# Designs tried in a protein design run: designed miniproteins, single chains, continued (2). Part 71

Each design is a single chain, and the fold is of that chain. pLDDT is the mean over its residues in the fold that is shown.

## One batch from the design tools (miniprotein)

Design m6610
Fold by ESMFold2-Fast:
Structure m6610 (fold): chain A 86 residues (1-86)
Amino acid sequence: MELTITVKNASDSQIAQFKKIAEELKKKGHEVEIDEEGDTLTITAKNLSTAEAIGFLLEAIGLELEGHKVEIEKDGDTYTIKITFK
């Protein structure tokens, strides 16, 4: 499975947390791409297990419950999570 996470309007600490998650995925042997453009951070992770992908989806739902804007899209085996922080 492939996961793309796009984060907007995040604080420096929130950006650092997502970058740490991306580095942890790289250390586990996943192919991970990080792109930072303006106030937007995009992380693309390939070769995720179903359990890992579900874990990220549940984390995104948690952020939506905290009042952040979360959009989740599925196209084939690719999930896209878009998070806009308050």
Scores: mean pLDDT 81

Design m6611
Fold by ESMFold2-Fast:
Structure m6611 (fold): chain A 94 residues (1-94)
Amino acid sequence: EHAEEAIEYAEEGVRAAKEGDAEKAAELTEEAARYAAKAALEGADKAGAARAAGAAIAAIGAAEGARIAAKNGDAEKAAKEAEAAARAAELGAE
């Protein structure tokens, strides 16, 4: 459930970035990272815990990158970071 929410927010972030809204893309990417981290913490059976944690860390990094890109007005870089967050969320959901 939290992994699905992370993917949904990441997809919305990618869409916002493609529409040229770097600020909204960064906000949605931050939400995706937050839900990815929750999925890692709450759903962690030992067998998947390291993978989920890695995905959450990657999503957080992507959120920071998108935020910095948005401050610089770089919508293309924000879109790239949002895509990285979506990928990280998908890895956490597997």
Scores: mean pLDDT 68

Design m6612
Fold by ESMFold2-Fast:
Structure m6612 (fold): chain A 65 residues (1-65)
Amino acid sequence: SISTLVNQLEDAIQAQDEDSAKAIIEELKKAGVSADLVKGSINLLKLGQEGTELLEKLLNYYESL
């Protein structure tokens, strides 16, 4: 489910696992989930500074797909 992918994305970002996070971004885009919906579904307070920076990098990656 989309909710499962979003939770896996949060976990990958918190772990700083960019490769796993990119794979999840690709699946979310293929499932028709917009970049805005991805960002809106993530708990930014859980990510901290480094996680938020990785999320912005991943959203740029989403737009490159």
Scores: mean pLDDT 85

Design m6613
Fold by ESMFold2-Fast:
Structure m6613 (fold): chain A 71 residues (1-71)
Amino acid sequence: MFEEIEKKFKEKIEEAEKHGLTDEELLEFAEELGEALLEKVKKEGKLDVEEVEEKIKKELEELKAEIEKKK
């Protein structure tokens, strides 16, 4: 379910934020997390990989925009 992937992504980002990562470190972590989630989805074959990839890209763009606004 796409909502489950989105939830896991957001939870991990929130944990990283609480750990005190810099904006650059947080973005790098988010990119690595997104890649790992996509690999898992590809291996499981239960979800539309393209749709999951689009959801992850959207979350990354939102994070990048939030970081940009802080500057």
Scores: mean pLDDT 75

Design m6614
Fold by ESMFold2-Fast:
Structure m6614 (fold): chain A 51 residues (1-51)
Amino acid sequence: MVVPMTEEERELAARHLAAAYKQGLISEAQLRAAAEKLGIPEELVERALAE
């Protein structure tokens, strides 16, 4: 990436993490830790989990 993460990139990352959690590849704690490290708001993660 040549620029900071955009809102679209954060949404995509949130969906990727949510998909991994739904498939049992990561725990809820791992999902939350990864989202915090990437600067993804919890609201985006919750929205992705609801899909």
Scores: mean pLDDT 76

Design m6616
Fold by ESMFold2-Fast:
Structure m6616 (fold): chain A 62 residues (1-62)
Amino acid sequence: SKSEELYKKALEALKKGDYETAAKLAKELRDLGDRDSASDIGEQLLKAGATDLVRKMQEELD
């Protein structure tokens, strides 16, 4: 599905340290209604220390 493709791309972006791309893909996942995958990427961004990107995602999606 589209959400599976976006989730895999977000995980690859996280692996490469491309946190801005991972955050963008998490937003697209939420826009598609895949809140669980978006939350997983957000949690991984927090663990990686990209806290400001997660806050921005929350503000823009709410």
Scores: mean pLDDT 77

Design m6617
Fold by ESMFold2-Fast:
Structure m6617 (fold): chain A 113 residues (1-113)
Amino acid sequence: SYEDILRAIVEAYKSLSKEDQELIKEFADKLLKDSEDLLKKIPEIVKKLAPDLPDKVQLFLHGVAVMLEVNDYDLDKVLEGLKILIKKLMPEKAKELEEIFEKIFASVREKLS
C-alpha cells in the first residue's frame, strides 16, 4: 500500500548520513523549484511520519511513494526514472545521488518482501 511504502521510504531516508540527507534535500529543492503551491498539499500522514524533515523533502518522499504505487511497486522502473532526473538536475553529483537512491530502494525492497 501507499502507507507501507511511504513508511519504508521515510525510514530509509532517516537512516542515511546527514551528508546524504543534504544531497537529497538539494535534489528535492531543484526538482520542486517553483512548486510552493504543492507544499500545501502534503498529506497529513507524511507530516506525522516525518515532521522534522524540510517541507520539500516531505513532498518529494510523498511523490516517490505515489510513483511506486502507480507503477505497481516496480522499484527498478521508478529508480531508472529518478536516475534520469538526477543526471538532468545535478549532473556533477549524479553518481553519488544514484548510489544513495540505490541504498534507499534496496532498503524499501527488503521491507516489502
Scores: mean pLDDT 85

Design m6618
Fold by ESMFold2-Fast:
Structure m6618 (fold): chain A 91 residues (1-91)
Amino acid sequence: MKTEEELKRALELAEEAGEDEKAIEALKKALELVKKGIESGNLIDVSDEISEQLAVAVAHTDNPAVLAEIARAGRALAAESGAPSPAELVA
């Protein structure tokens, strides 16, 4: 699923760049929520919680490459879960 792939990429990039532990932890939590949503077939039910974790990650990183991957993950989540897409506006 594209959301999982983009979140994994954001997390790997954040870890390689030595980003804030709060950003890394938020991305890890978002990825765990995506995996649970996929496994249970209810990605929509956890989409708001995933979006909250993406917002926490954004608040704790200024790395433009990490922010770009978080934005891609948010757009993929909106498209794949059918949720309203406030995450589409993430920088």
Scores: mean pLDDT 77

Design m6619
Fold by ESMFold2-Fast:
Structure m6619 (fold): chain A 89 residues (1-89)
Amino acid sequence: ELEKKIEEIKKLIEEYKKEVEAFRQRMRDWVRREVAELYGRDEPLTDEEIDELIAKGDEKVRFIRDVAEALATMYEHVLKLELEKKIKE
Protein backbone atom coordinates (compact mmCIF):
# COMPACT_ATOMS: atom_id res chain seq x y z
CA GLU A 1 0.00 0.00 0.00
CA LEU A 2 1.77 3.09 -1.35
CA GLU A 3 0.00 5.61 0.91
CA LYS A 4 1.13 3.76 4.05
CA LYS A 5 4.76 3.60 2.84
CA ILE A 6 4.75 7.35 2.03
CA GLU A 7 3.36 8.16 5.50
CA GLU A 8 6.04 6.01 7.18
CA ILE A 9 8.80 7.79 5.20
CA LYS A 10 7.35 11.23 6.09
CA LYS A 11 7.38 10.25 9.78
CA LEU A 12 11.03 9.09 9.58
CA ILE A 13 12.06 12.37 7.89
CA GLU A 14 10.21 14.43 10.53
CA GLU A 15 11.90 12.47 13.36
CA TYR A 16 15.28 13.02 11.65
CA LYS A 17 14.69 16.79 11.40
CA LYS A 18 13.67 17.03 15.08
CA GLU A 19 16.73 15.06 16.23
CA VAL A 20 19.07 17.27 14.13
CA GLU A 21 17.49 20.44 15.58
CA ALA A 22 17.70 19.04 19.15
CA PHE A 23 21.40 18.21 18.72
CA ARG A 24 22.19 21.65 17.24
CA GLN A 25 20.47 23.23 20.24
CA ARG A 26 22.59 21.08 22.61
CA MET A 27 25.75 22.18 20.76
CA ARG A 28 24.67 25.85 21.04
CA ASP A 29 24.10 25.40 24.80
CA TRP A 30 27.50 23.66 25.10
CA VAL A 31 29.30 26.56 23.36
CA ARG A 32 27.64 29.07 25.70
CA ARG A 33 28.73 27.07 28.79
CA GLU A 34 32.30 26.42 27.54
CA VAL A 35 32.87 30.11 26.73
CA ALA A 36 31.50 31.09 30.17
CA GLU A 37 33.92 28.64 31.83
CA LEU A 38 36.80 29.96 29.69
CA TYR A 39 36.19 33.48 31.10
CA GLY A 40 35.40 32.34 34.65
CA ARG A 41 31.72 33.33 34.43
CA ASP A 42 29.04 31.46 36.41
CA GLU A 43 26.30 32.17 33.83
CA PRO A 44 26.30 31.05 30.16
CA LEU A 45 26.92 33.76 27.55
CA THR A 46 24.21 34.74 25.06
CA ASP A 47 24.63 33.92 21.35
CA GLU A 48 25.03 37.67 20.72
CA GLU A 49 27.88 37.95 23.26
CA ILE A 50 29.63 34.97 21.62
CA ASP A 51 29.23 36.49 18.12
CA GLU A 52 30.68 39.79 19.42
CA LEU A 53 33.73 38.02 20.92
CA ILE A 54 34.39 36.19 17.63
CA ALA A 55 33.96 39.45 15.67
CA LYS A 56 36.63 41.02 17.92
CA GLY A 57 39.07 38.21 17.01
CA ASP A 58 38.77 35.89 20.01
CA GLU A 59 40.47 32.77 18.57
CA LYS A 60 39.62 30.54 21.57
CA VAL A 61 35.88 31.30 21.30
CA ARG A 62 36.05 30.76 17.52
CA PHE A 63 37.74 27.37 18.11
CA ILE A 64 35.00 26.28 20.55
CA ARG A 65 32.31 27.22 18.01
CA ASP A 66 34.20 25.46 15.18
CA VAL A 67 34.36 22.27 17.28
CA ALA A 68 30.62 22.47 17.99
CA GLU A 69 29.86 23.00 14.26
CA ALA A 70 32.07 20.02 13.31
CA LEU A 71 30.32 17.78 15.88
CA ALA A 72 26.88 18.93 14.69
CA THR A 73 27.81 18.25 11.05
CA MET A 74 29.16 14.79 11.93
CA TYR A 75 26.05 13.85 13.95
CA GLU A 76 23.73 15.12 11.20
CA HIS A 77 25.64 12.91 8.71
CA VAL A 78 25.31 9.85 11.00
CA LEU A 79 21.56 10.47 11.42
CA LYS A 80 21.18 10.84 7.64
CA LEU A 81 22.88 7.45 7.07
CA GLU A 82 20.54 5.87 9.66
CA LEU A 83 17.52 7.45 7.94
CA GLU A 84 18.64 6.10 4.53
CA LYS A 85 19.00 2.58 6.00
CA LYS A 86 15.48 2.75 7.52
CA ILE A 87 13.99 3.88 4.20
CA LYS A 88 15.85 1.09 2.31
CA GLU A 89 16.18 3.44 -0.68
Scores: mean pLDDT 83

Design m6620
Fold by ESMFold2-Fast:
Structure m6620 (fold): chain A 88 residues (1-88)
Amino acid sequence: MAKTLEEAVEKFKEEVEKDPSNISTVQALADALRALGREEEALKVFEEAYKKNPDNPEIYRLLANYYKSLGQEEKAEEYRKKADELDP
């Protein structure tokens, strides 16, 4: 039910606030938001994670995978290259 996904979103939001560097929780929150059709909020979750962890290549890999899932191959490739530059 949508209510269960909304409860998962609230739980994961609290976990991301406590540890914004926890990539697994960031991904879980974004996935739950996308399952609810809240794709703009999912993107903001990744953008906030990037803002707090600008040198973490995993954030760029998550953004690359996210844009690829939206069919935005050009942006996906851009973020993939940024991840490779930080972790060649």
Scores: mean pLDDT 78

Design m6621
Fold by ESMFold2-Fast:
Structure m6621 (fold): chain A 65 residues (1-65)
Amino acid sequence: SAALEEALRAGLAGLGRVLGYSEAEVERMKAALLAGSPTTLLAAARELAEMGEDEQARRIAELAR
């Protein structure tokens, strides 16, 4: 969904600012996560929460159900 894509992009962009990911790398990571299972999305949400992206992590977890 567009909401899930937006939450993933926002969370990964926030992480990318800290870790030095380019916009293209963020888009590739987003595409890979969207092609995965709900389990992969929930794991990604957990990692984003651990990195301080709590709001986006919550949105991803809610949308992955």
Scores: mean pLDDT 78

Design m6622
Fold by ESMFold2-Fast:
Structure m6622 (fold): chain A 103 residues (1-103)
Amino acid sequence: SMEELIRKVEEALRKAEEYLRQVEEGKISVEEALEKLIEIFEELLELARKLGDERLAQALEGMLGVLERAREYAKEGRDEVALALMRQVVESLREIVEALKKA
C-alpha cells in the first residue's frame, strides 16, 4: 500500500541517518555504511516498483547510482568524497519523505 511505502521510506531515512552518524563517530567504516545504504535503497526501489510509483522508482534509481559511485571512491581510499555523496543521498531521501507527507 502507499501508506506502507511512506512508512518504509521514513524508516529507511532514520536508518540512513543513523549509519551516517556511526561513520562520523568512527563506529563503522564508510564501506560498511555504503553497503547498508545500498541494501536499504534496493529494498525501497523494489517496493516502489511493485506499487507502480514510477517517479519514486526513478528517484531511487538515481540515488543508487550515486551510492555506487561513492562505493568506487571508497575503494580508491577517497572516503571523504564517498561520505559527501552519502550525505547528498540522505538529503535527497529526506526531500522525498517531505514530499510524500504533503501528498
Scores: mean pLDDT 86

Design m6623
Fold by ESMFold2-Fast:
Structure m6623 (fold): chain A 104 residues (1-104)
Amino acid sequence: MGLELGQKGLEYGKEGEKLGKKGDGKKGGEKAALGGTYASRGGELAIQTGDKEAGQAALEGGRYAMRGGVEAAKVGTGEALPLGVAGALSGIGGQFLGELAIAK
């Protein structure tokens, strides 16, 4: 369960960064926010279960979600900024929780 959530975080985070870099701030931000949310949840479960592989997936998913969120926020118009901020913050959360799971 934690690994699957971390992997979803990685896929959505990568798509968010790709879309944000293309200038699609709204779609990029939506994908980054989804990626960060899944990475954070995956990281929490990885800590609870001691699953270092799930922690690694959450860490990587969080990194991509943060980058996708930053790219969306750079567009700075409409929904891109709030979605980009949500992706960046939840991505940071996924990174932090993933690191904690790996460190144990």
Scores: mean pLDDT 83

Design m6624
Fold by ESMFold2-Fast:
Structure m6624 (fold): chain A 55 residues (1-55)
Amino acid sequence: LLEKAREIVREAVEKDPDSPIAQRVKELVAQGYSEEEAIEKVAEWLAKRIADSLA
């Protein structure tokens, strides 16, 4: 699940920068996180939301 979430976040940043996912990465980078840290945090958040939606 987490690996899939990382793929989704990276793809959103590359191909859909206006998506809410890509915007969250930009917000975390603006707060002082590295790009890799921001992607990881958003991926963890997305994985949790996907799990909650499937429950």
Scores: mean pLDDT 77

Design m6625
Fold by ESMFold2-Fast:
Structure m6625 (fold): chain A 45 residues (1-45)
Amino acid sequence: KVEEARKRLRELSDEEGIYLAERDFSKANKIVQEKIKKMEEEKKK
């Protein structure tokens, strides 16, 4: 279910979010959330 995708995506996004988190912690958090939602949509497709 989504929970598994969220966990894995969060770990992967951690590497990418490092650059963004350095500048905006709150913004990086939002990006991760959007990425999770996009992955859910792709799963349906």
Scores: mean pLDDT 63

Design m6626
Fold by ESMFold2-Fast:
Structure m6626 (fold): chain A 73 residues (1-73)
Amino acid sequence: AAPSPETVKDAKVVPILISALKDEDENARLAAAEALGNIGDERAVEALKKALEEDPSELVRNAAAKALEKIEK
């Protein structure tokens, strides 16, 4: 079934995106960080903080920082 806009921003998407933050592909991690920030779910906070601290890519770290700013505001 096609996801509704509310389903895309639901908690079901958050675990998938948290998993994508641990992906070996930089583009997958970047997209996951941006999507988690747009969703604003607090369950992503620890995973985003880990990406901000441990990710070798400054682009992913910056996206994680922006996502945390959006969630915690």
Scores: mean pLDDT 75

Design m6627
Fold by ESMFold2-Fast:
Structure m6627 (fold): chain A 63 residues (1-63)
Amino acid sequence: MEDLKLEALREALRNAGLTDEQIDEVVEAVKNGDLDKAREILSKAGLTPEQREQLLKAIEELK
């Protein structure tokens, strides 16, 4: 069931313009429960503040 939420997160990250490498890093951090690492990757990816908030909410839904 968590796998479907991770696939939705992958799509959201791809639509935001992240590379496949960055998407894999975020998903791996989320799988490991390392939300601080996921936040670091998103902040370095050149996203707008609004995109970062939306993606962080999606990550929090995976808790």
Scores: mean pLDDT 76

Design m6628
Fold by ESMFold2-Fast:
Structure m6628 (fold): chain A 66 residues (1-66)
Amino acid sequence: EAREKALEEWAKKNGLSPEEVEEQRRVIDIAEEARKKYPNDLEAQKAYFDELMKKWEEEREKRRKE
């Protein structure tokens, strides 16, 4: 996967931890999903991206409790 490989190479050059790479990977995936769902509507893309980011943060908070 081109994006995955590019992220790994960039992280290796910049000395990022595997945990930081994983978080950056999730953000990229969320952005790509929003773009695919609303390819020509920037307002809808942003709204969907924000909703996905909020959902991800809520899941992280739940995991912190467990």
Scores: mean pLDDT 73

Design m6629
Fold by ESMFold2-Fast:
Structure m6629 (fold): chain A 67 residues (1-67)
Amino acid sequence: GTVEEQRISLDELKKEGDKGDASSAYGAAVLAMSLGDYETAKEYAQYAKSLGHPGAEKILEEAEKKL
């Protein structure tokens, strides 16, 4: 996929995450990390953690290390 395709996927994951879906918020954080968008990764990892996603703490730590 292109960076443009990944950004569209990120926008969709952010949209579903913003509705309270922990898995989508986590997916947004992971995809943002792969795109080098560490600020977005941190934001959605924090949100996924608040929603109870078990993988969110690890991705949050990784995003913070890149900032």
Scores: mean pLDDT 82

Design m6630
Fold by ESMFold2-Fast:
Structure m6630 (fold): chain A 68 residues (1-68)
Amino acid sequence: MELLSPEELKAVVDALRAYVRAHPDVTEEDVRAWFETLRSQVSDPDDLKFLEEAEREMLAEVRARRAA
């Protein structure tokens, strides 16, 4: 499999953050599917930790919208 560089990974995650903020219909399932795909494209433990933290942040934002 072709792996994402750290720069490409950060750019994709930043784009996903912007997308979540712009699209209130994004679901927790959508976020989890995106991060499952990204995890399959990285092998560095630091990149995996970065993805875990970013996924947690995006899931919290999506959950907050449902509570409002």
Scores: mean pLDDT 79

Design m6631
Fold by ESMFold2-Fast:
Structure m6631 (fold): chain A 64 residues (1-64)
Amino acid sequence: EELERKMYEDARKATEKAIKEGNLSEYGKKVVEEARKIGPRVAQAAADAIAKTVLEYNEKKKKE
């Protein structure tokens, strides 16, 4: 569905910004809750985007 693809892209960009701002945990929870109101597939897309973005960031950092 078009909403899933757009949510995935938007969530990736927004998650990267949230990581830089230091409020990822609060932001991530809020985004998934909002996406869930649209539908479970959209919520899954948001969760996947957040998880992938965080994983890539952490892999590069190796938790320092």
Scores: mean pLDDT 74

Design m6632
Fold by ESMFold2-Fast:
Structure m6632 (fold): chain A 81 residues (1-81)
Amino acid sequence: MSIEERAEKAVEEVKARLKERGDTRAMQLFDELLARATDPAEKVGLAEAFLQMLDAKAPYNSGDLTAILERLLAQLEAARA
């Protein structure tokens, strides 16, 4: 599987899970993260990290998901500094 195919699959999985939760704000923040990640490897890393967080047996409400996405965005921005 190419890294581009892997990125697409991981991104689709995250979006599907967020859509199932009806969390419009988390979906918007995830789209913002993807817009800032230009490299397919960055998209894979971000999507897979987020999937791991969603798979954790922890109660996530909309505020928790938003905080996780904001932290991922900050990490991506810091990596460019």
Scores: mean pLDDT 71

Design m6633
Fold by ESMFold2-Fast:
Structure m6633 (fold): chain A 99 residues (1-99)
Amino acid sequence: TQTATAEIEVEKGDIAIGRAVVNSPGEATVTLKFEIYDSKDEKKLVKETKTATFRADDPAGAVATGEVQVESEKPSLVKFTATVTGDAEIVVAVEARPA
């Protein structure tokens, strides 16, 4: 099992897009998680979890992608984490897009 994390600051209404590029010799399950932190109030932690399965020989499934829209009135930190099963290499990136 491998885990990789990336983070980005976003504004209200922005969409945070997480991408996990996974190189695995076989079928692997990738779990994507978004955590949204309000820097002034950790109680506003919002968590969204998505799971995707891909195969090493599937060029369309080589990238697991998830997104979350930030609804907080305040600038927020979005933390994107991807976890993959087995012996795989994983690279993650997170981007913000205006809605």
Scores: mean pLDDT 68

Design m6634
Fold by ESMFold2-Fast:
Structure m6634 (fold): chain A 76 residues (1-76)
Amino acid sequence: IEEIKKKIEELKKEIERMKKEIKKLKKEYAKAKEKGDVLTATGLAVRIVGLETEILLREEEIKRLEEKLKKLEKEK
């Protein structure tokens, strides 16, 4: 049970780091768009989508681990 809780915490920390990176990239994207730098803006948009996809995958893993944890806790 504790190992599952630690894994969930680790994944949540990873997600928070990725969210911080996305926030930074979104600011850079806004600046590139403001300057009409289409190539830089497109590159940043692709990177943002990639990170958002990784967050979704980690959120799904957390959900699976939380369900497993609930089952183990309810068995007692």
Scores: mean pLDDT 81

Design m6635
Fold by ESMFold2-Fast:
Parts: structure tokens; C-alpha cells; sequence
Structure m6635 (fold): chain A 75 residues (1-75)
């Protein structure tokens, strides 16, 4: 649905902004690179108009899960 698409887009946009801040705050070059790769994946999902709302939600959930793992490694 459009509501699912809007929610997924909002979550990905929030992830990108938060990840950018973490890149500025961390000294771990490997984690910076992984966060940058994740931001690029999120941007590609946001640009992909071929995905249905459910498909975008599923893909966004995978990106968000990987982000959660990376955030724990920064702790």
C-alpha cells in the first residue's frame, strides 16, 4: 500500500541521516565503510520506483536489521 511505502521511505531516510552522524563520530574506518555502503543501499531503495510498497518494506527491513548490527559494533 502507499502507507507502507511512505513508512518504509521515512524509515530509510531516518537511517541515512543517523548513519551519516555515526560516520562523523566514529574512528573505526571499517565501520565507516560499512555504514557508507549501507547508506548507498538505502538510497538505491529510495530511488527504485519499480518496487511495490510491500517489496520496499521487506528490503528496508533487511537494511535496517544490518544497520542495527553495525550500531551494536560501534558500542
Amino acid sequence: SEEDRELARRQLEELIEEAKKLIEETEDEELKKRLEELIERAKKLLADESLSGLELEAEAALVMMEYSILKKELE
Scores: mean pLDDT 83

Design m6636
Fold by ESMFold2-Fast:
Structure m6636 (fold): chain A 58 residues (1-58)
Amino acid sequence: ADAEIVSDDGVEILIELARRALAAGDPARAAALLADMRTSYPDDPRVAPAAAEIEAAL
């Protein structure tokens, strides 16, 4: 994919960091990243399914 078409992947970076935190056994960090994602990108359609995935793993 042409990266220049996507100006800000912040939400995807936060999702990836939260998944890595869970894999590392740090649910507190994963929860904090999820909260930041919900606060910074409340209307992003990627947030709700990612939140469900992360919360199911907490």
Scores: mean pLDDT 74

Design m6637
Fold by ESMFold2-Fast:
Structure m6637 (fold): chain A 61 residues (1-61)
Amino acid sequence: MEEARRLLDEARRALQAGDYETAVRHFEKALKLAEEAGDQTLVDEARGLLLRAYSLMGREP
């Protein structure tokens, strides 16, 4: 779980810096790790942040 949390923190920093590609990659990695660990709270958090990153990149649903 430490690795998934670290990736979320790195992704948030990238998102704040406008590096959306790096943010998306880190959020995707964190989501995969959270799913493998069965941490539903972390899965939901990572999914929400991924959708936000895509929205900011102009890839809104």
Scores: mean pLDDT 79

Design m6638
Fold by ESMFold2-Fast:
Structure m6638 (fold): chain A 92 residues (1-92)
Amino acid sequence: ALTPEERAAIAAIIAKMRFAMMTEAYLTNDEKLLKATEKAVARLSAVLADPNATKEQVIAEVRAILAEAKAENLDPTFIAYIERALAEIEAL
């Protein structure tokens, strides 16, 4: 299971990612980026809501979001922010 410190760090990474992507979506009037961001945050928050969640499960969910985004040819900005979040979580 995630340590309290790892859980707090991952929550902070998700919050930072959400803030950056939501800000960009509003500035660029990009509704697709907004919706993709909300879905990604909801999926990651659901994993973190499990008290038995592991770091590997969080990484797997981020990788799944990234793979789906690339397969659907979603916004390159969204993909870049998810890749950054993945790298930061892997570095924990």
Scores: mean pLDDT 86

Design m6639
Fold by ESMFold2-Fast:
Structure m6639 (fold): chain A 71 residues (1-71)
Amino acid sequence: DAVERLEGALKLVRDHPEIMASAAQAAVEAASTVLPKEEVERYKKRLDEFVQAGDAEGVARLIEEVLEKAR
């Protein structure tokens, strides 16, 4: 279930911001089961930008955005 996987990734980044890259990867994999490839590529790029900036809150917001669409 993509919703459960996205909820898990959101919890992971909130509880452990130091591993936000792992949470972002899990979110991209979950999103790939519910979103078109072009949207997944844009989503991954946006997540990568927040991960490079060390912005765990930005990563969490993007995961919440996709979670809302998957529900």
Scores: mean pLDDT 82

Design m6640
Fold by ESMFold2-Fast:
Structure m6640 (fold): chain A 56 residues (1-56)
Amino acid sequence: MPTEKEKAIADEALKKFGIDVTEEQIRAYASAAGLTKKQTLRVLYYAFEQINKLKS
């Protein structure tokens, strides 16, 4: 499960870029927040799960 910090980073990216946010934009946001590669993968997974639910 992603941490609250990882969820917050995903939610901020989605708020800024919307459902059309790219993997590169999410990675840039996570990198700016100082997240590791593993943490960034959890942010990506969570963000795309949320996008998929919103599109369904």
Scores: mean pLDDT 80

Design m6641
Fold by ESMFold2-Fast:
Structure m6641 (fold): chain A 75 residues (1-75)
Amino acid sequence: VAELLRKMSEAAEKGDKETAIKLGREAVEQARKLPGTGQAVADAVEHAIRLVEKGQYEEAARVFRGVADQVEAGF
């Protein structure tokens, strides 16, 4: 999940909306398989996908990186 979120952040920074959304949907599916916080991670990624859809790429990239950091630090 964290690796997908890093790649989504990169795609968002490049303005590659299609790649960011595609990877985002994959990250949501993987996040929902995580025990405990999986739904919260999925919800955050879905929020970031909405930011990409609105053209707010910088903000979306920050959200993706923040969620990736939490997934890597989480149990």
Scores: mean pLDDT 75

Design m6642
Fold by ESMFold2-Fast:
Structure m6642 (fold): chain A 76 residues (1-76)
Amino acid sequence: HMEEILKEIKEKVELLNKARDLTRQRLAPYAPEIAEVNALANSPDPEKRWEGFDKAVELLKRIVDEYIDALEELKK
């Protein structure tokens, strides 16, 4: 039983590593937009900071949609 548990843990760790790599690959294209949002959020201009927050909300929505699509692909 203990050997079976260790094998199961190893297999789950390998799956988590694959999922982590896939997630990193999938989120990499958003890095420039994240950088843009951070630059706007750190602007001395209050209007540009609010534009940055609005863009952050839109970006988060797109990331969430990407995640939902990925889960739907795995489900089917």
Scores: mean pLDDT 74

Design m6643
Fold by ESMFold2-Fast:
Structure m6643 (fold): chain A 107 residues (1-107)
Amino acid sequence: SEAQRAAEEAGEAANEAARAAAKYGKGVGGSAGAGAGAVGGAAGQFAAAAGLSPKLAAEAAEAAAAGAEAAAEGAKKGGGTEEGVKKAEEGAERAREAAERARRAAE
């Protein structure tokens, strides 16, 4: 379904944000952000792989977007490079857009 595809995309974007936070973020902030992004990413991907209903897929996509946003914030707080923070923020934006598509598809 469209909601499942959007949840998968949100999960992929959240995993990208998590990797950027882990690689370019420093200290506890970077690590915590990377963890949040990874958890969100897993949720989004699981929703697609398990064939969850559109409503549950949209909820998983929202979790992925929230995780990606936490990863971007963690990269910033962790004193990441400008390029690394930008990569995490781009991942967070893509995850948010995908979550919005999943929400609309679940209507």
Scores: mean pLDDT 83

Design m6644
Fold by ESMFold2-Fast:
Structure m6644 (fold): chain A 64 residues (1-64)
Amino acid sequence: SAEAYYEAGLQLEKQGKFEAAAKSYERAQKLDPSKEIYLNLGKVYEKLGKFEKAEEYYRKAEEL
């Protein structure tokens, strides 16, 4: 479920595993996109230094 992928992403983020967290959040957003998931994707891509991708997800969060 989307909730399971979202929860996995949060746990991976807490562990500093930002690339794995992004993958879990991307799976969650494909099932059930939400502002919270897009914001977390933005934050994680920012942590990974992928600023253009982070801005894209922040924009999607604003539009939702």
Scores: mean pLDDT 86

Design m6645
Fold by ESMFold2-Fast:
Structure m6645 (fold): chain A 90 residues (1-90)
Amino acid sequence: MKVTLTITVEDGKVVSIEVEGDEEVGKRLEAKVRELLSTLKRVTTDSAQTAAILAAMEVAKELGAKVDIKVEKSGSRYNGTVVVEATFTK
């Protein structure tokens, strides 16, 4: 199962999270990322990357699956995009 998550950060805020791929796993991953990022007063591209990795690992644990995670960051610390590609295998 493959999910691609795109997180856009502007002025230290999450302005969008887009999900592509497996619908059930993707919804779970998005919810967990939003939960983790909601605890932060200001979001950076680094904190968005960390939240996405931690969320993917937790979702993998809940599914009893292994996860391979690929991340690409673009832009600056407070204005950029993080693309996370997570592949879950049982």
Scores: mean pLDDT 86

Design m6646
Fold by ESMFold2-Fast:
Structure m6646 (fold): chain A 79 residues (1-79)
Amino acid sequence: GERAAEAAREGALRGGDIGGAARGAREGALRGGAGELAAELAEGAAAMAGAMTRASGEPEDAEVMARAAAGAARGGAER
């Protein structure tokens, strides 16, 4: 579970934008041993965090997206 969260965070950080962060989070979660659900949750969390930051008038932040991705991957992954 923790490995999937860590890999999702690293993938999101390397994305550079919302779309890249979402894709990186999904790929990271899968590389960390997460199933499809956890990977989709990580992707969605990164995309949503980025979109919410953008909607609030703040710039897209890779760390915000990475944190959201890690939390979602951790919650969706089995031990």
Scores: mean pLDDT 76

